# Designs tried in a protein design run: designed miniproteins, single chains, continued (4). Part 51

Each design is a single chain, and the fold is of that chain. pLDDT is the mean over its residues in the fold that is shown.

## One batch from the design tools (miniprotein)

Design m13864
Fold by ESMFold2-Fast:
Structure m13864 (fold): chain A 61 residues (1-61)
Amino acid sequence: AMAAGEVPPETTVSLVDEAARELGIKVLMAVVIGNVLVVFAETEEDAQAVYEAAIRKAKER
């Protein structure tokens, strides 16, 4: 499953990894191209949760 969209410029793959660890979710793949983040996980719910958490972290930094 996949979650994708435009994100703050501060959003990085490292923040995705951090969010995934904090949520206990396994990310299959994450990529940032310009201001677009794509997250792949086992379920759409997991992908969306990590995607949203990474955006929140980027906005806080």
Scores: mean pLDDT 79

Design m13865
Fold by ESMFold2-Fast:
Structure m13865 (fold): chain A 63 residues (1-63)
Amino acid sequence: DEALERILEAFRRGEASPHKAGFPLAARKAHELGLTVSSDQLEAAYERLGDPEEAIRELVEAE
């Protein structure tokens, strides 16, 4: 729960920037928290699910 919240916050900060760095920031925060989630995995899940936050939830909860 706490890890998911921090990763979602990182994603939202990245998307709020003009450079749109949501998935890279989310993946970096996941690695800081000891999770093996990559930006490539997040992009693949997003392509399947159509929602970037749902993609993050699915991969983080699978840990």
Scores: mean pLDDT 80

Design m13866
Fold by ESMFold2-Fast:
Structure m13866 (fold): chain A 63 residues (1-63)
Amino acid sequence: HMTVRDFLLQIYGVGEALADALIAAGYTTLEELRKASPEDLAKVPGVDLELATAIWTAARLAT
């Protein structure tokens, strides 16, 4: 069973600090990431819109 933290750490540009910041912001499951918009993810400190779009796209493609 892959945790959301393990998933986030596989995305290029996401380190442990950004993974933990996303989880602290309420993105604790892949479903929460899929329901968000790139603009919502970009509100997390350290996440720009390009990285937010990459995270959101990866979450949508995850099984």
Scores: mean pLDDT 81

Design m13867
Fold by ESMFold2-Fast:
Structure m13867 (fold): chain A 68 residues (1-68)
Amino acid sequence: SAKDKLEELLEEAKKDPAFEAELIGDDTLVITSKGNITRLIGLVLRVIGDYPDLSVKLEGDTLTITAK
């Protein structure tokens, strides 16, 4: 399910000390980077490539991933 994919991405993000990640409800994952935009862009590309049923929005240092 989309929730299972978001939970997998949450655990992946938690392993990187440059990221703070939070799952909001069942459909939204928010990831914030402390000034490391390059790692955040890498994560965006991974989500777009591997999880086409998820939408991504990158604003500043914050990535929001939402189930479609």
Scores: mean pLDDT 80

Design m13868
Fold by ESMFold2-Fast:
Order: structure tokens, then C-alpha cells, then sequence
Structure m13868 (fold): chain A 63 residues (1-63)
């Protein structure tokens, strides 16, 4: 995979249909940055794709 890898720094609920629910420590691949506040990511645990708040994620590297 080519892209930024990020880790959830807190739990994030799936509040909307296009959001991805995350638990603290979950690792995701950032597929697209849509805005400063919202990133489209893929869960490396489940393979699901959805939006998460950028404040809930820390970049940890690239692949």
C-alpha cells in the first residue's frame, strides 16, 4: 500500500453512516484528506473505509 498510516489516539464512535468507528490504538491507512477536520481512512483491522475526525488520529508512518 502507498499512503500515510495513522493510529487512533482515542475511541471514536460511528455516529453517521459514512463514518468509521475506531477504538484507541486502531491503525488505519489514510486514503484521502477531504478537509482539515475529516480524513477518509481504511481500517487495517476490518478493511472498512469511512470518515474519521483528524483530531482522533496521529500519523505514525508511510507504506
Amino acid sequence: MKGTVARAIRDQPKALPRMLGLKKGDVVLVEKVHSSDWWLVRSLKTGEVGYVGSSALEPIGTV
Scores: mean pLDDT 77

Design m13869
Fold by ESMFold2-Fast:
Structure m13869 (fold): chain A 56 residues (1-56)
Amino acid sequence: SLQQQISELNSQLLKLVKEAEKARREGDKKKEDQLLEEIRQLNQQISELQQQIRQS
């Protein structure tokens, strides 16, 4: 279940990374910055879930 949650978050992370790259190429700085912030928050969540698995 935790491993499945991590897999789902990683899938969402990949989508956001692609969207951020597109925003960067289009010169949409505001959208790029917002997407990079979301990516950072998702990476934090993934790290926390991975740590929970290691504690078990």
Scores: mean pLDDT 84

Design m13870
Fold by ESMFold2-Fast:
Structure m13870 (fold): chain A 58 residues (1-58)
Amino acid sequence: MERERLLRELMELGVRAVEAAVELVIAKKEKDEKKVEEMEKKLEEIEKEIKKVEEKLK
């Protein structure tokens, strides 16, 4: 049961990563330097959370 919850959390993090990546592309196209930096930081944070969930799935 715990494993199923972790898989759902991983999927949610994956969706958030895709959303942040899309926002990053839009921010780069708009040349919004602040938004680009914020989205890059958000993606790094999401990647760290994904790694933590992956470790728990071992």
Scores: mean pLDDT 81

Design m13871
Fold by ESMFold2-Fast:
Structure m13871 (fold): chain A 90 residues (1-90)
Amino acid sequence: DVEEDIARYEATLPPQMAEIRANSSEAEVKAAELTAEAIKKAIELLKEVLRNPTPETIKKAEEEIEKLEKELKEKTKPLLEEAEKERAAA
């Protein structure tokens, strides 16, 4: 459920980011950092829903999460394409 998913993300995200930073290209690291930031923002929106679960709060969280997903895709697409070029050249 939502609360369990939040706890899993909060526990696993820092060690995963440390490993990515150690073993990935600059473009991959930037894409991962943007993804981590979006996940953290989504977690905060979900925490607001858990604190005050109303139809209005749920709808607002869904709209903000959808906006975050669209923004993340736009920002990460060129970084992932750059990472793919780096891997192809290696």
Scores: mean pLDDT 75

Design m13872
Fold by ESMFold2-Fast:
Structure m13872 (fold): chain A 58 residues (1-58)
Amino acid sequence: SKKIEEVAKKLVEIVKEYGKDSEKAGEEARKLILEAGLSDEEAAEATAIALQELDKLS
């Protein structure tokens, strides 16, 4: 749970830095998830949390 939330926060920062539709944002997000060692289910949850946070910031 804590690891998923930490990754979600870092995903939000990647999108803030590179832009939502940026190819580089996608590459950095993928690297983060792989380096964090998340399962597919955990990665999906972290992504969902990040998208909810980004929606609140728009």
Scores: mean pLDDT 79

Design m13873
Fold by ESMFold2-Fast:
Structure m13873 (fold): chain A 68 residues (1-68)
Amino acid sequence: HPNLAVTYNNLGAVYQSLGNYDEAIASYDKAIEIEKKIIADENLSHEEHLKAIGRLLGYIGDREDARL
C-alpha cells in the first residue's frame, strides 16, 4: 500500500526533473489515488490514518509544484 504510493511519488519527481510535466502529474495522481484508498480503509489505526493524510497532502503539494 504505502510503498507503492511512495514509488509513484518518486516516479513523478523523476519525470518532473526531466521536464516531463504531464507524466509527473499522472504519477502524482496515482500516488494520491492510492493514499485516498488507504484513508478510506476502516481497518487502519487512527495513527495510520493520520500518516496517510500527511502523505496525501505532501503528494498534492508535489503535484501542484509540477504544474509550474
Scores: mean pLDDT 79

Design m13874
Fold by ESMFold2-Fast:
Structure m13874 (fold): chain A 94 residues (1-94)
Amino acid sequence: MEKGREGLLITLSKEENISLEEARKLLDEAWANASPSQREHLDLLIESYEEAVEELGLPPEDPRVQKLAEERATKKLTELVAKKKGKPVELAKE
């Protein structure tokens, strides 16, 4: 929901060293240009921030929320990547 999206925008703003307004545009552009796999990653990030806000009862700007969301997102993304790497790749350029 909106709380998770705000948390992700704050992280993007800090990571890319851009304004929140630019982070919103970047996220919208990334979503539009994203593959289904990349959109799945973005959904996991947003979900992780939302869960962190609900769990801690703090605003998405709080460093504790950002830390918990990053930990949860990292676990979910690691599991997703591991699952995808387990798929047979018969025609891959390796």
Scores: mean pLDDT 71

Design m13875
Fold by ESMFold2-Fast:
Structure m13875 (fold): chain A 67 residues (1-67)
Amino acid sequence: KKRIEERKKKNEEAIKTYKLSPKQVELARIDLEATEKVLQLEKEGNFDEAEKVADEAYRRRLDLRLG
């Protein structure tokens, strides 16, 4: 729980503090949204859905990286 929240905060700080490229900003946004959704699902005890969200985020990041 706290580990996921710290990772989310770090991603938000990176976006705000550093001048990231549009592609890097989008990658960080995907990661941040996935982390927030996973945290919420884990708090609800819905670990299966949390895994699906993480998998979809991984595929979205992969697609963005490949173009």
Scores: mean pLDDT 73

Design m13876
Fold by ESMFold2-Fast:
Structure m13876 (fold): chain A 115 residues (1-115)
Amino acid sequence: EAEKHLEEGIKALQNGNYEEAIKHFERALEIDPNNARAHEALGIAYYKLGKFDEAIKWYEKAAELGSPLAYTNLAKIYLDKGEPEKALEWAKKAVELDPTNPEAMEVYREALKKL
């Protein structure tokens, strides 16, 4: 049931229907409040809408729930906000969790270039 709402949300997100995606992910969280994927997907949807502060809140909760991708996404948002010191902090955590992740390493290098 929660998975069905998550799948419909991802489909809406893929089609660029970000507000529709948010409604589906909110329904998934009504059924499974600790669904890390739904928290991360809400972060992505808000990021796509340019609502960076809202996206950060959802990614922070996703990271708390064990989503390693949330650390890379937090680093990327802080770079987009012009906060390279914060971006570097999150990128370091992402690299520590998976040193072989090329996206985490790329964001780490980008944060260093902005300092």
Scores: mean pLDDT 85

Design m13877
Fold by ESMFold2-Fast:
Structure m13877 (fold): chain A 57 residues (1-57)
Amino acid sequence: SMEELKEKVIELYEKKFLEAGLDKETARAMAEKEAEEFVKGIEEGDEKTIKRILEEL
């Protein structure tokens, strides 16, 4: 489902941001923003955004 996909994307970005030295609160907030952009990209058919995010995961 889209909800499960969104949560998985959040977890992957949160991990990346934590490894980059961000605190847990900031890392989670930024991960949620990236996941929202990913879901929006799927809804709008923005293949370039989808491909870029998938290549980073």
Scores: mean pLDDT 80

Design m13878
Fold by ESMFold2-Fast:
Structure m13878 (fold): chain A 68 residues (1-68)
Amino acid sequence: TEEARELVEKAEEALRAGDLETAVEYAAKAVELVGGSLSQAAKDLILSAGEAGVRWLVEQARLAVEKA
């Protein structure tokens, strides 16, 4: 949906700003809007991987939104 795409864009903006926690939250919300889910443990693990992990999640969120 348009809202899910906007959330992915916000996640990318947060990632560029170095706000990894905000990027994860926006990406998770985008995934939830298209019927997916992301546990708190999964979010914590992705954050522990740093920018690379968060970038991976944002890309997965975009793919999930495109498939919806």
Scores: mean pLDDT 82

Design m13879
Fold by ESMFold2-Fast:
Structure m13879 (fold): chain A 83 residues (1-83)
Amino acid sequence: MSVTVEIVDGAPPLSKDVQEEIINADFVTLYVSGSLQEPVIQAVINKDTATLRRLLSPYFDEEAVEALIKKLEENNLDVNYVH
């Protein structure tokens, strides 16, 4: 199952239900905006897991962050622009 998630700079953490859906998804697409846009895209392109953990930690619980890192390593994570 493919899941799409929007992250807005300065937003509160995502709900636990959304994070559980991310953990169980086969593929995840992140839409990012503001000051997170370029750093997150670069971390995904370069498979920079340490930078991605740091950037996503305010928005996701540790379990969801590690699930996203695993998906990145498996090429099951994409990042797009919020319009």
Scores: mean pLDDT 78

Design m13880
Fold by ESMFold2-Fast:
Structure m13880 (fold): chain A 85 residues (1-85)
Amino acid sequence: MKKEEKIKQLEEILKKNPNDASAYTELARVYLEMGDYEKAVEYAEKALKIDPNNPEAYRVLAEIYRKMGDEEKAEEARQKAESLL
């Protein structure tokens, strides 16, 4: 599936269930894979607003910050994800 098709599918899920933290986490991952780090952070933060103890959202944030070259924020997010396991 093209990334654009996956985004549309996730947007339809969120239209029916706007509190689906897993759908926001998946959107963050799709934008990360597309290189849109700003949107990837935005969607990961939306997932954490719904479920602040979501280790998958913190894992995605760690990957985003690592790709951006922000090793300090990447390590902070990684440690937070591990603390929730």
Scores: mean pLDDT 83

Design m13881
Fold by ESMFold2-Fast:
Structure m13881 (fold): chain A 68 residues (1-68)
Amino acid sequence: MDTDLYAAAAYRIAREERGTPAGNLVASTAVTEGKDAAVELLAKLTGWSKEEAKKRVEEEKKKIEDQL
């Protein structure tokens, strides 16, 4: 549940910044390698710091949770 919402949030952020292939890569990384690996990959793909990438994913996850 928590990991699924995190993967969905990471997918949305990565897709918006680098397109659907990046979204798919980051989401699969969150499910298979965990949240930290997904954030590190997102940071590398976007040029953001790991802290900035984590913040954006957490904000998007909260938006998804608020829609439930």
Scores: mean pLDDT 80

Design m13882
Fold by ESMFold2-Fast:
Structure m13882 (fold): chain A 109 residues (1-109)
Amino acid sequence: TIEWPEGTYTTADGTTYSATVTIGPDELNINLTVEREGPRTGAEVAREVLDRITAAIQASGGVTPTEESETPSVRIEGDVTRGSATVTYYFPLDNKTVTFTVTGIARLA
């Protein structure tokens, strides 16, 4: 069983994470918004966080992604870009699907 804490977290590098969980009857959807300052795009920020989530899941149980997709970065304001990345994990013993959608927001420093 994977538990994801709901709330807002800030790491030492100034990255802010906001997590929400939506539970369906046969699926669990975890939506994570990440905001970071720097020259990176929102899609790059989303991808970095998704890679960390994947590494943590693999370290905990060897679960591999079954499906992966990325959305190109879109500029929202002059210094802000937004992008997203999604990965889906299937747990055959529980017959359940867990989808992680990471939204990255990047501001030019």
Scores: mean pLDDT 58

Design m13883
Fold by ESMFold2-Fast:
Structure m13883 (fold): chain A 88 residues (1-88)
Amino acid sequence: KKKELVIRAAEEVVRAALELMDRHPELLSEAIGIALRAIGIQIDVELGADVEEAARELIELARRLLELDPENEYAKRALELAEEALRS
């Protein structure tokens, strides 16, 4: 269950980064960096990386997205999913 939550959180971080690029084109470079990092975390988890460490990294990415765009609903979902993974 933790792994499933972490994978879903990574997917929501990617969606949040795409939304950030659409709403704030001036943040394109940072949004791309965040999306690539989230994709890398998802791949690492599928290959057997520590799911709790992945969840912590996704929390930091979601928090960064919320600093850049506080109304980003995908970033809010990513944060909730990653926090839920750590609570489980």
Scores: mean pLDDT 87

Design m13884
Fold by ESMFold2-Fast:
Structure m13884 (fold): chain A 81 residues (1-81)
Amino acid sequence: MPAARVSPAEATAAVGEPVTLTATADPPATEYRWYLDGELVRTSTAPTATITPTEAGTHLVVAEATNAAGTSGAAATVHVY
């Protein structure tokens, strides 16, 4: 299982302001899936995702890192005003 992390683990943004999050995994992941409030918003081989919130409030971002050993997830919270 990859050991996954997301940085920053907590962020603050305005509605319409892009937030860039970086996932790290050890051993390295071959695929990253990004979820915003449980909805899949991005699948990529790149470890970075930019999310532009459209709604105010507290949002949960989950990154799932997958490699040959399996899938592991990490979460970040984005506070939008």
Scores: mean pLDDT 81

Design m13885
Fold by ESMFold2-Fast:
Structure m13885 (fold): chain A 55 residues (1-55)
Amino acid sequence: LEEELQRLRERARELYQKAKEAIKNGDTDKANEYAEEIRRVQREIRELRKKLRES
């Protein structure tokens, strides 16, 4: 679980970087796609954190 959290956090950072670059390049469609993926990863992180606390 802790290892999975670390991987998801790293994934989120990568997506944030890509989203920033897409925004800078004026690629709003790609930026929106990355934003949606970031929300997905953030939800997964919250679920795993909840599971860790309950365990």
Scores: mean pLDDT 80

Design m13886
Fold by ESMFold2-Fast:
Structure m13886 (fold): chain A 100 residues (1-100)
Amino acid sequence: NADERSLRAIELLGKADEAMKQGNYEEAVKYYREALELDPSNFLALRGLAEAYEKLGKYDEAIEVYDRMIELLKPVADTPFGQKLIEDLEKRKKELEAKK
């Protein structure tokens, strides 16, 4: 149920964050992906996944995650906060495209 899924997602985020701290980026990707299976709109998990993919040089995968984050920001795109977040994510995508 939702409560158990939320607790499991939090546990997986903690494991992913620990893997990121240790430089175990492939393990971090695994845990962030598992968290996103439980909560597909978890913005913290998406951010972590994109960062882990960047560390691995998997720029196409990182760009796909940034596209997903931009899609989730559509409801707040008309706010100054949402617009700045979208602009930052679009700049990150352009930087990664330039590395290919």
Scores: mean pLDDT 86

Design m13887
Fold by ESMFold2-Fast:
Structure m13887 (fold): chain A 103 residues (1-103)
Amino acid sequence: MRELKKPSPEAAKVGNEASRTIATSRDPEVRREAIRRAVTTGEPLSDEEAEFVLSVSTPEEREIIRELGAGEATLKYAINREIAQALRRVGDDFDERLRRRRE
């Protein structure tokens, strides 16, 4: 038996509610939890929902999405994650030079 879990209607609702919560909530923790749920439900956000979430997200919230490895959850977030990884490689080289200088 290899029945893959398909996203439930509840998962789709959570994604939509996340977009609304991000737009209306002033609590950063509530916003972060909404983003995590949208990313981790296994239901990809629509292009419109992904663009909306990105447009209202802070840089810190985008960092959280990158850390969660969202890849499939939002297409735009997946692209930003790849850009962030490229920037991290440049940062790692800088950190290695600093480490060598310290030691």
Scores: mean pLDDT 52

Design m13888
Fold by ESMFold2-Fast:
Structure m13888 (fold): chain A 55 residues (1-55)
Amino acid sequence: SMAEEGARRAYEAAKAGDAAAGRAAVLETIRNGGDQETVDAAERGGAKGAIEGGV
């Protein structure tokens, strides 16, 4: 659930054009001790959101 929540938040923020909020979601995942899979999921979510948001 943490991986899914991190990916969703990063995706939504990046898709809306809020790169700072997308980065903050990844950093929060790291701060909460997210494992490599959880961090990777958040980063992929952000990248997908940016692409779908027209970046």
Scores: mean pLDDT 71

Design m13889
Fold by ESMFold2-Fast:
Structure m13889 (fold): chain A 96 residues (1-96)
Amino acid sequence: MFLPVSREEAVRLARAAIESVEKALDYYENKGDKQKAARYLSAAGILATALELMDPRLAPVAEKIREAIRSIMNGDFEKAREKLEEARRLVDELAA
């Protein structure tokens, strides 16, 4: 890929993207702050695109992040949590 990153940097970026979605979920579901949630979802979407461009091994992680974002937008917070858990598992496998 045209933006080579270290394995450690790729893992950190992926985890940051997942954490952005988790913050969006918390603001949307628990705090009722849809505007802050939208900002975190936007940031996570940008990061997901960056992950695919930097390392093709992160494409499955990026897809799980996008699925989580869509689930939050559709009000399916349980499905969003499941997709975030899947993304974390994939990142942990890459980190090992």
Scores: mean pLDDT 82

Design m13890
Fold by ESMFold2-Fast:
Structure m13890 (fold): chain A 62 residues (1-62)
Amino acid sequence: GNHVSGLAAAQAGAAGDSAAAASGGYEIRKNGPTEAGLKAAQAGQAGDAAAASAGGYRAMLS
């Protein structure tokens, strides 16, 4: 997509990473690999899914 679509995708990814950090993903090391780690991974996937749903890349193709 255009840089506007690309920027939205990057922001979605960054939001996923920020959500993981805010959720105390680092504390997983103290508690062990638990649901917190899974939630962090899901947050990242949600960011990627949001970028895909926005159709950023598809708009460029004829």
Scores: mean pLDDT 53

Design m13891
Fold by ESMFold2-Fast:
Structure m13891 (fold): chain A 70 residues (1-70)
Amino acid sequence: MSEAIAQISKILAESADSKTASELSTKISNLILNGDFEGAKKLVEESEALSDEAKEKILAIIDEAEKKAA
């Protein structure tokens, strides 16, 4: 989980402004830590601040984290 959160934070920092990256990173991290992988994926998909490429990368990391948590 911590590795997935670190990777997501890096992608957000590279694809969004620092404030948006921090806010999204915190929200996504909280959802993942609570086991709400579906909520995390929905938040990413609905985020207007992220490009389609950034969304695809982050969703892939969430899917891998969910698979490892099972």
Scores: mean pLDDT 80

Design m13892
Fold by ESMFold2-Fast:
Structure m13892 (fold): chain A 79 residues (1-79)
Amino acid sequence: MKQDLLTLADSLELGGEEAREAGHYRMAGEAYEKAGDLYLQAGDNQKAAELYEKAAEMYEKAGDYEKAKEARKKAEEAK
């Protein structure tokens, strides 16, 4: 259900923020990307795009340029 997806997405976004603050950039990127996927499934394309952009930034900080490129592509496609 939409509410269940949003609850999980919010938990993942929070987890991503905590991982980012701890310097665990790859984990933060994965959490933001999963949260974006859930928001996209729930029909919140704007929030999904924002989360994919955050994921791309985290992947770049982690040195994972291929995942960063993929996350940016997802962000553009969600708009």
Scores: mean pLDDT 84

Design m13893
Fold by ESMFold2-Fast:
Structure m13893 (fold): chain A 80 residues (1-80)
Amino acid sequence: SLMEKIEEVAKEIRETLGEIRKLAEENPELKPEADEAEKYLQEVTEKVTNSEDLEEQLKLLEEALEWLKKKLEEMKKKAA
């Protein structure tokens, strides 16, 4: 179901954000990137909450997950 897909993507978003936060705690210079990710997710959450269409909600969350995964990859490269 669409709700199950939304729950799965939301779980992956939480896990990815957790990794971003942990990396910033271990590398304080990456705090601005972690703050940007937090702000971005907050803006996406507002858009999802204001959407009445489950398919649009899923698309917004999938796009957010892709963005967060790219941000995490960039942060890992800076930490190395």
Scores: mean pLDDT 87

Design m13894
Fold by ESMFold2-Fast:
Structure m13894 (fold): chain A 59 residues (1-59)
Amino acid sequence: SDEALQAALEELDRFGRELVRRYLAGEISPEEATALMREKVRELARRYGLSPEELEAAL
């Protein structure tokens, strides 16, 4: 449980940093970045057996 949460948070952090980089480079819109981030939270929650709410609360 705790290991899964930590792994999910680390992957989400790497993904978020890449989204920020792409946004600052003009490659994606703010709306697209937000949608991609929300979908990544749902994907990671499913993959790691967490609730999306639990993962979001840990951010």
Scores: mean pLDDT 84

Design m13895
Fold by ESMFold2-Fast:
Structure m13895 (fold): chain A 98 residues (1-98)
Amino acid sequence: MSKKALEAESQIALAEMANKLGLPEVAKKNAEAALSLEKYLSKTEQARAYLALGKALKKLGKLEEAKEYYEKALKLAEEAGDEVLKEEARKELEEIEK
């Protein structure tokens, strides 16, 4: 892996952890940093980054933006064949629309 790919993956992991800790502003910042390096990421990693960003935006009350990023995450997870990420993105979309 390139140094930039490792940097982007680290930002995804930090965003996912920040979401678990209830730190949506930190999660947003780290997810956006990962996506600035999107060209170095696999489709699975891109889906994870968009999912983390969507979760952060939902916690910040930005529901319309969160929905857009969940839809991007779902599409990328489908293209990657990642059933776990597909199910997670679908559940987040169902929750935001109910």
Scores: mean pLDDT 88

Design m13896
Fold by ESMFold2-Fast:
Structure m13896 (fold): chain A 62 residues (1-62)
Amino acid sequence: ADAAVAMIMRELGISREQAEEIVRLAREHPEGLSEEEARRLGERFGVSPEQVRGAVALAATW
């Protein structure tokens, strides 16, 4: 059921909870995340802001 969540978990090496937060943010922000929001999430998840923004953009297409 959660193909986007499973993909994001594998690509970023993050937890299911963190991947579900990215999918939720993609639905709330179809325009994408700001650089500041991506940076804050990247710091929390241990990934780059670019990886966060890419995952949000990809999740928005599912």
Scores: mean pLDDT 77

Design m13897
Fold by ESMFold2-Fast:
Structure m13897 (fold): chain A 58 residues (1-58)
Amino acid sequence: MSEEEIIKALMGLYGLSEEQARKVIELVKEGKYEEAIELLMKEGGLSREEAEAILKLI
């Protein structure tokens, strides 16, 4: 899945803003995986397992 497709999926499926979706990708690129997981759980309502699965696509 492309970076743009991941952004669109986070916005459309989990209700993240574009800024929040882009922040997740930035955190992953910086190696801040725990912060990215926490953002997905808090803002997107994802479980930890779902958040970890999404990070594998980035």
Scores: mean pLDDT 81

Design m13898
Fold by ESMFold2-Fast:
Structure m13898 (fold): chain A 118 residues (1-118)
Amino acid sequence: KIELVESGGGTFEEGSSATLTGKFSGFNFSTANISWWREREGELMRLVASISADGKKTWYDESVKGRATISADYEKSTAYLDLRNLKKEDTAVYYIVAFNPDNKPRWIIGEGVTVTVV
């Protein structure tokens, strides 16, 4: 019943930009904490960016700080991760995670979008 569609992956040139999206339906998005995680080859999954339920607080990992923006469009129930000045180390599978303790289920994770930087 709950749906989460991730998009925006693909193959990108070094120095270009990518916008990853997660579109939610059937989940209480407007009161959810949203985070983007990535899994690089041979590494553990790591938090890249997060935005609080009210959209007022954001966090970024040092690896993307200054070249990433996390945002949410509450009208569209869609979250975004903009990655600028792409580097080879940005090659990873990216997962969106939503957490809302007042929702049932309380959390949902996307199936992942692959970003390859060449």
Scores: mean pLDDT 85

Design m13899
Fold by ESMFold2-Fast:
Structure m13899 (fold): chain A 64 residues (1-64)
Amino acid sequence: SAEEYYEKGLELYEQKKYEEAAKYFEKAIRLDPRFSKAWLELAKVLAELGKIEEAAKAYEKGLS
């Protein structure tokens, strides 16, 4: 489920596995494009990876 992918993303983020965390948040969003929490966590992880433009776009999606 989207929630299961989101939870796995959070686990990976806590481990500082940012590239893997981003992939799981993206999987969650593919199942539920309106999953605001997943968009916001994706934005945080993209910022950690230095992908500032992509992070800003993900924040906008999370805030609607």
Scores: mean pLDDT 88

Design m13900
Fold by ESMFold2-Fast:
Structure m13900 (fold): chain A 113 residues (1-113)
Amino acid sequence: SAQAERLLALLEEMRRLLEELRAETDPERRGELVVRLLGLAGELLDLLDAYRAAHPELAAQLERVRALVGEALDALAEAETSYAETGRLDEAALARAEAAVEEALALVREIAA
């Protein structure tokens, strides 16, 4: 469906931005990447709410995707707090954000099939 394709596109962009954030050492550029990630997550959560309303039969799967996006945002906030305080990447927190996005991608691919 068009909604599933849109969810995939947004999640794939989130994965790409997390990969860029992992390699980025400039605080200003990291801030720009975080703003973009938060914007994508907001759009993704709005789309999930609309998709769930249109397809109540998918509610459980879409709520799991929503929960995974929330996990990714919480882990991202933890990683950025650590980076701001220490100047070092919290590898474990960023890995949790990346894993949550990958699990969300896999689940949306199943919905799209």
Scores: mean pLDDT 88

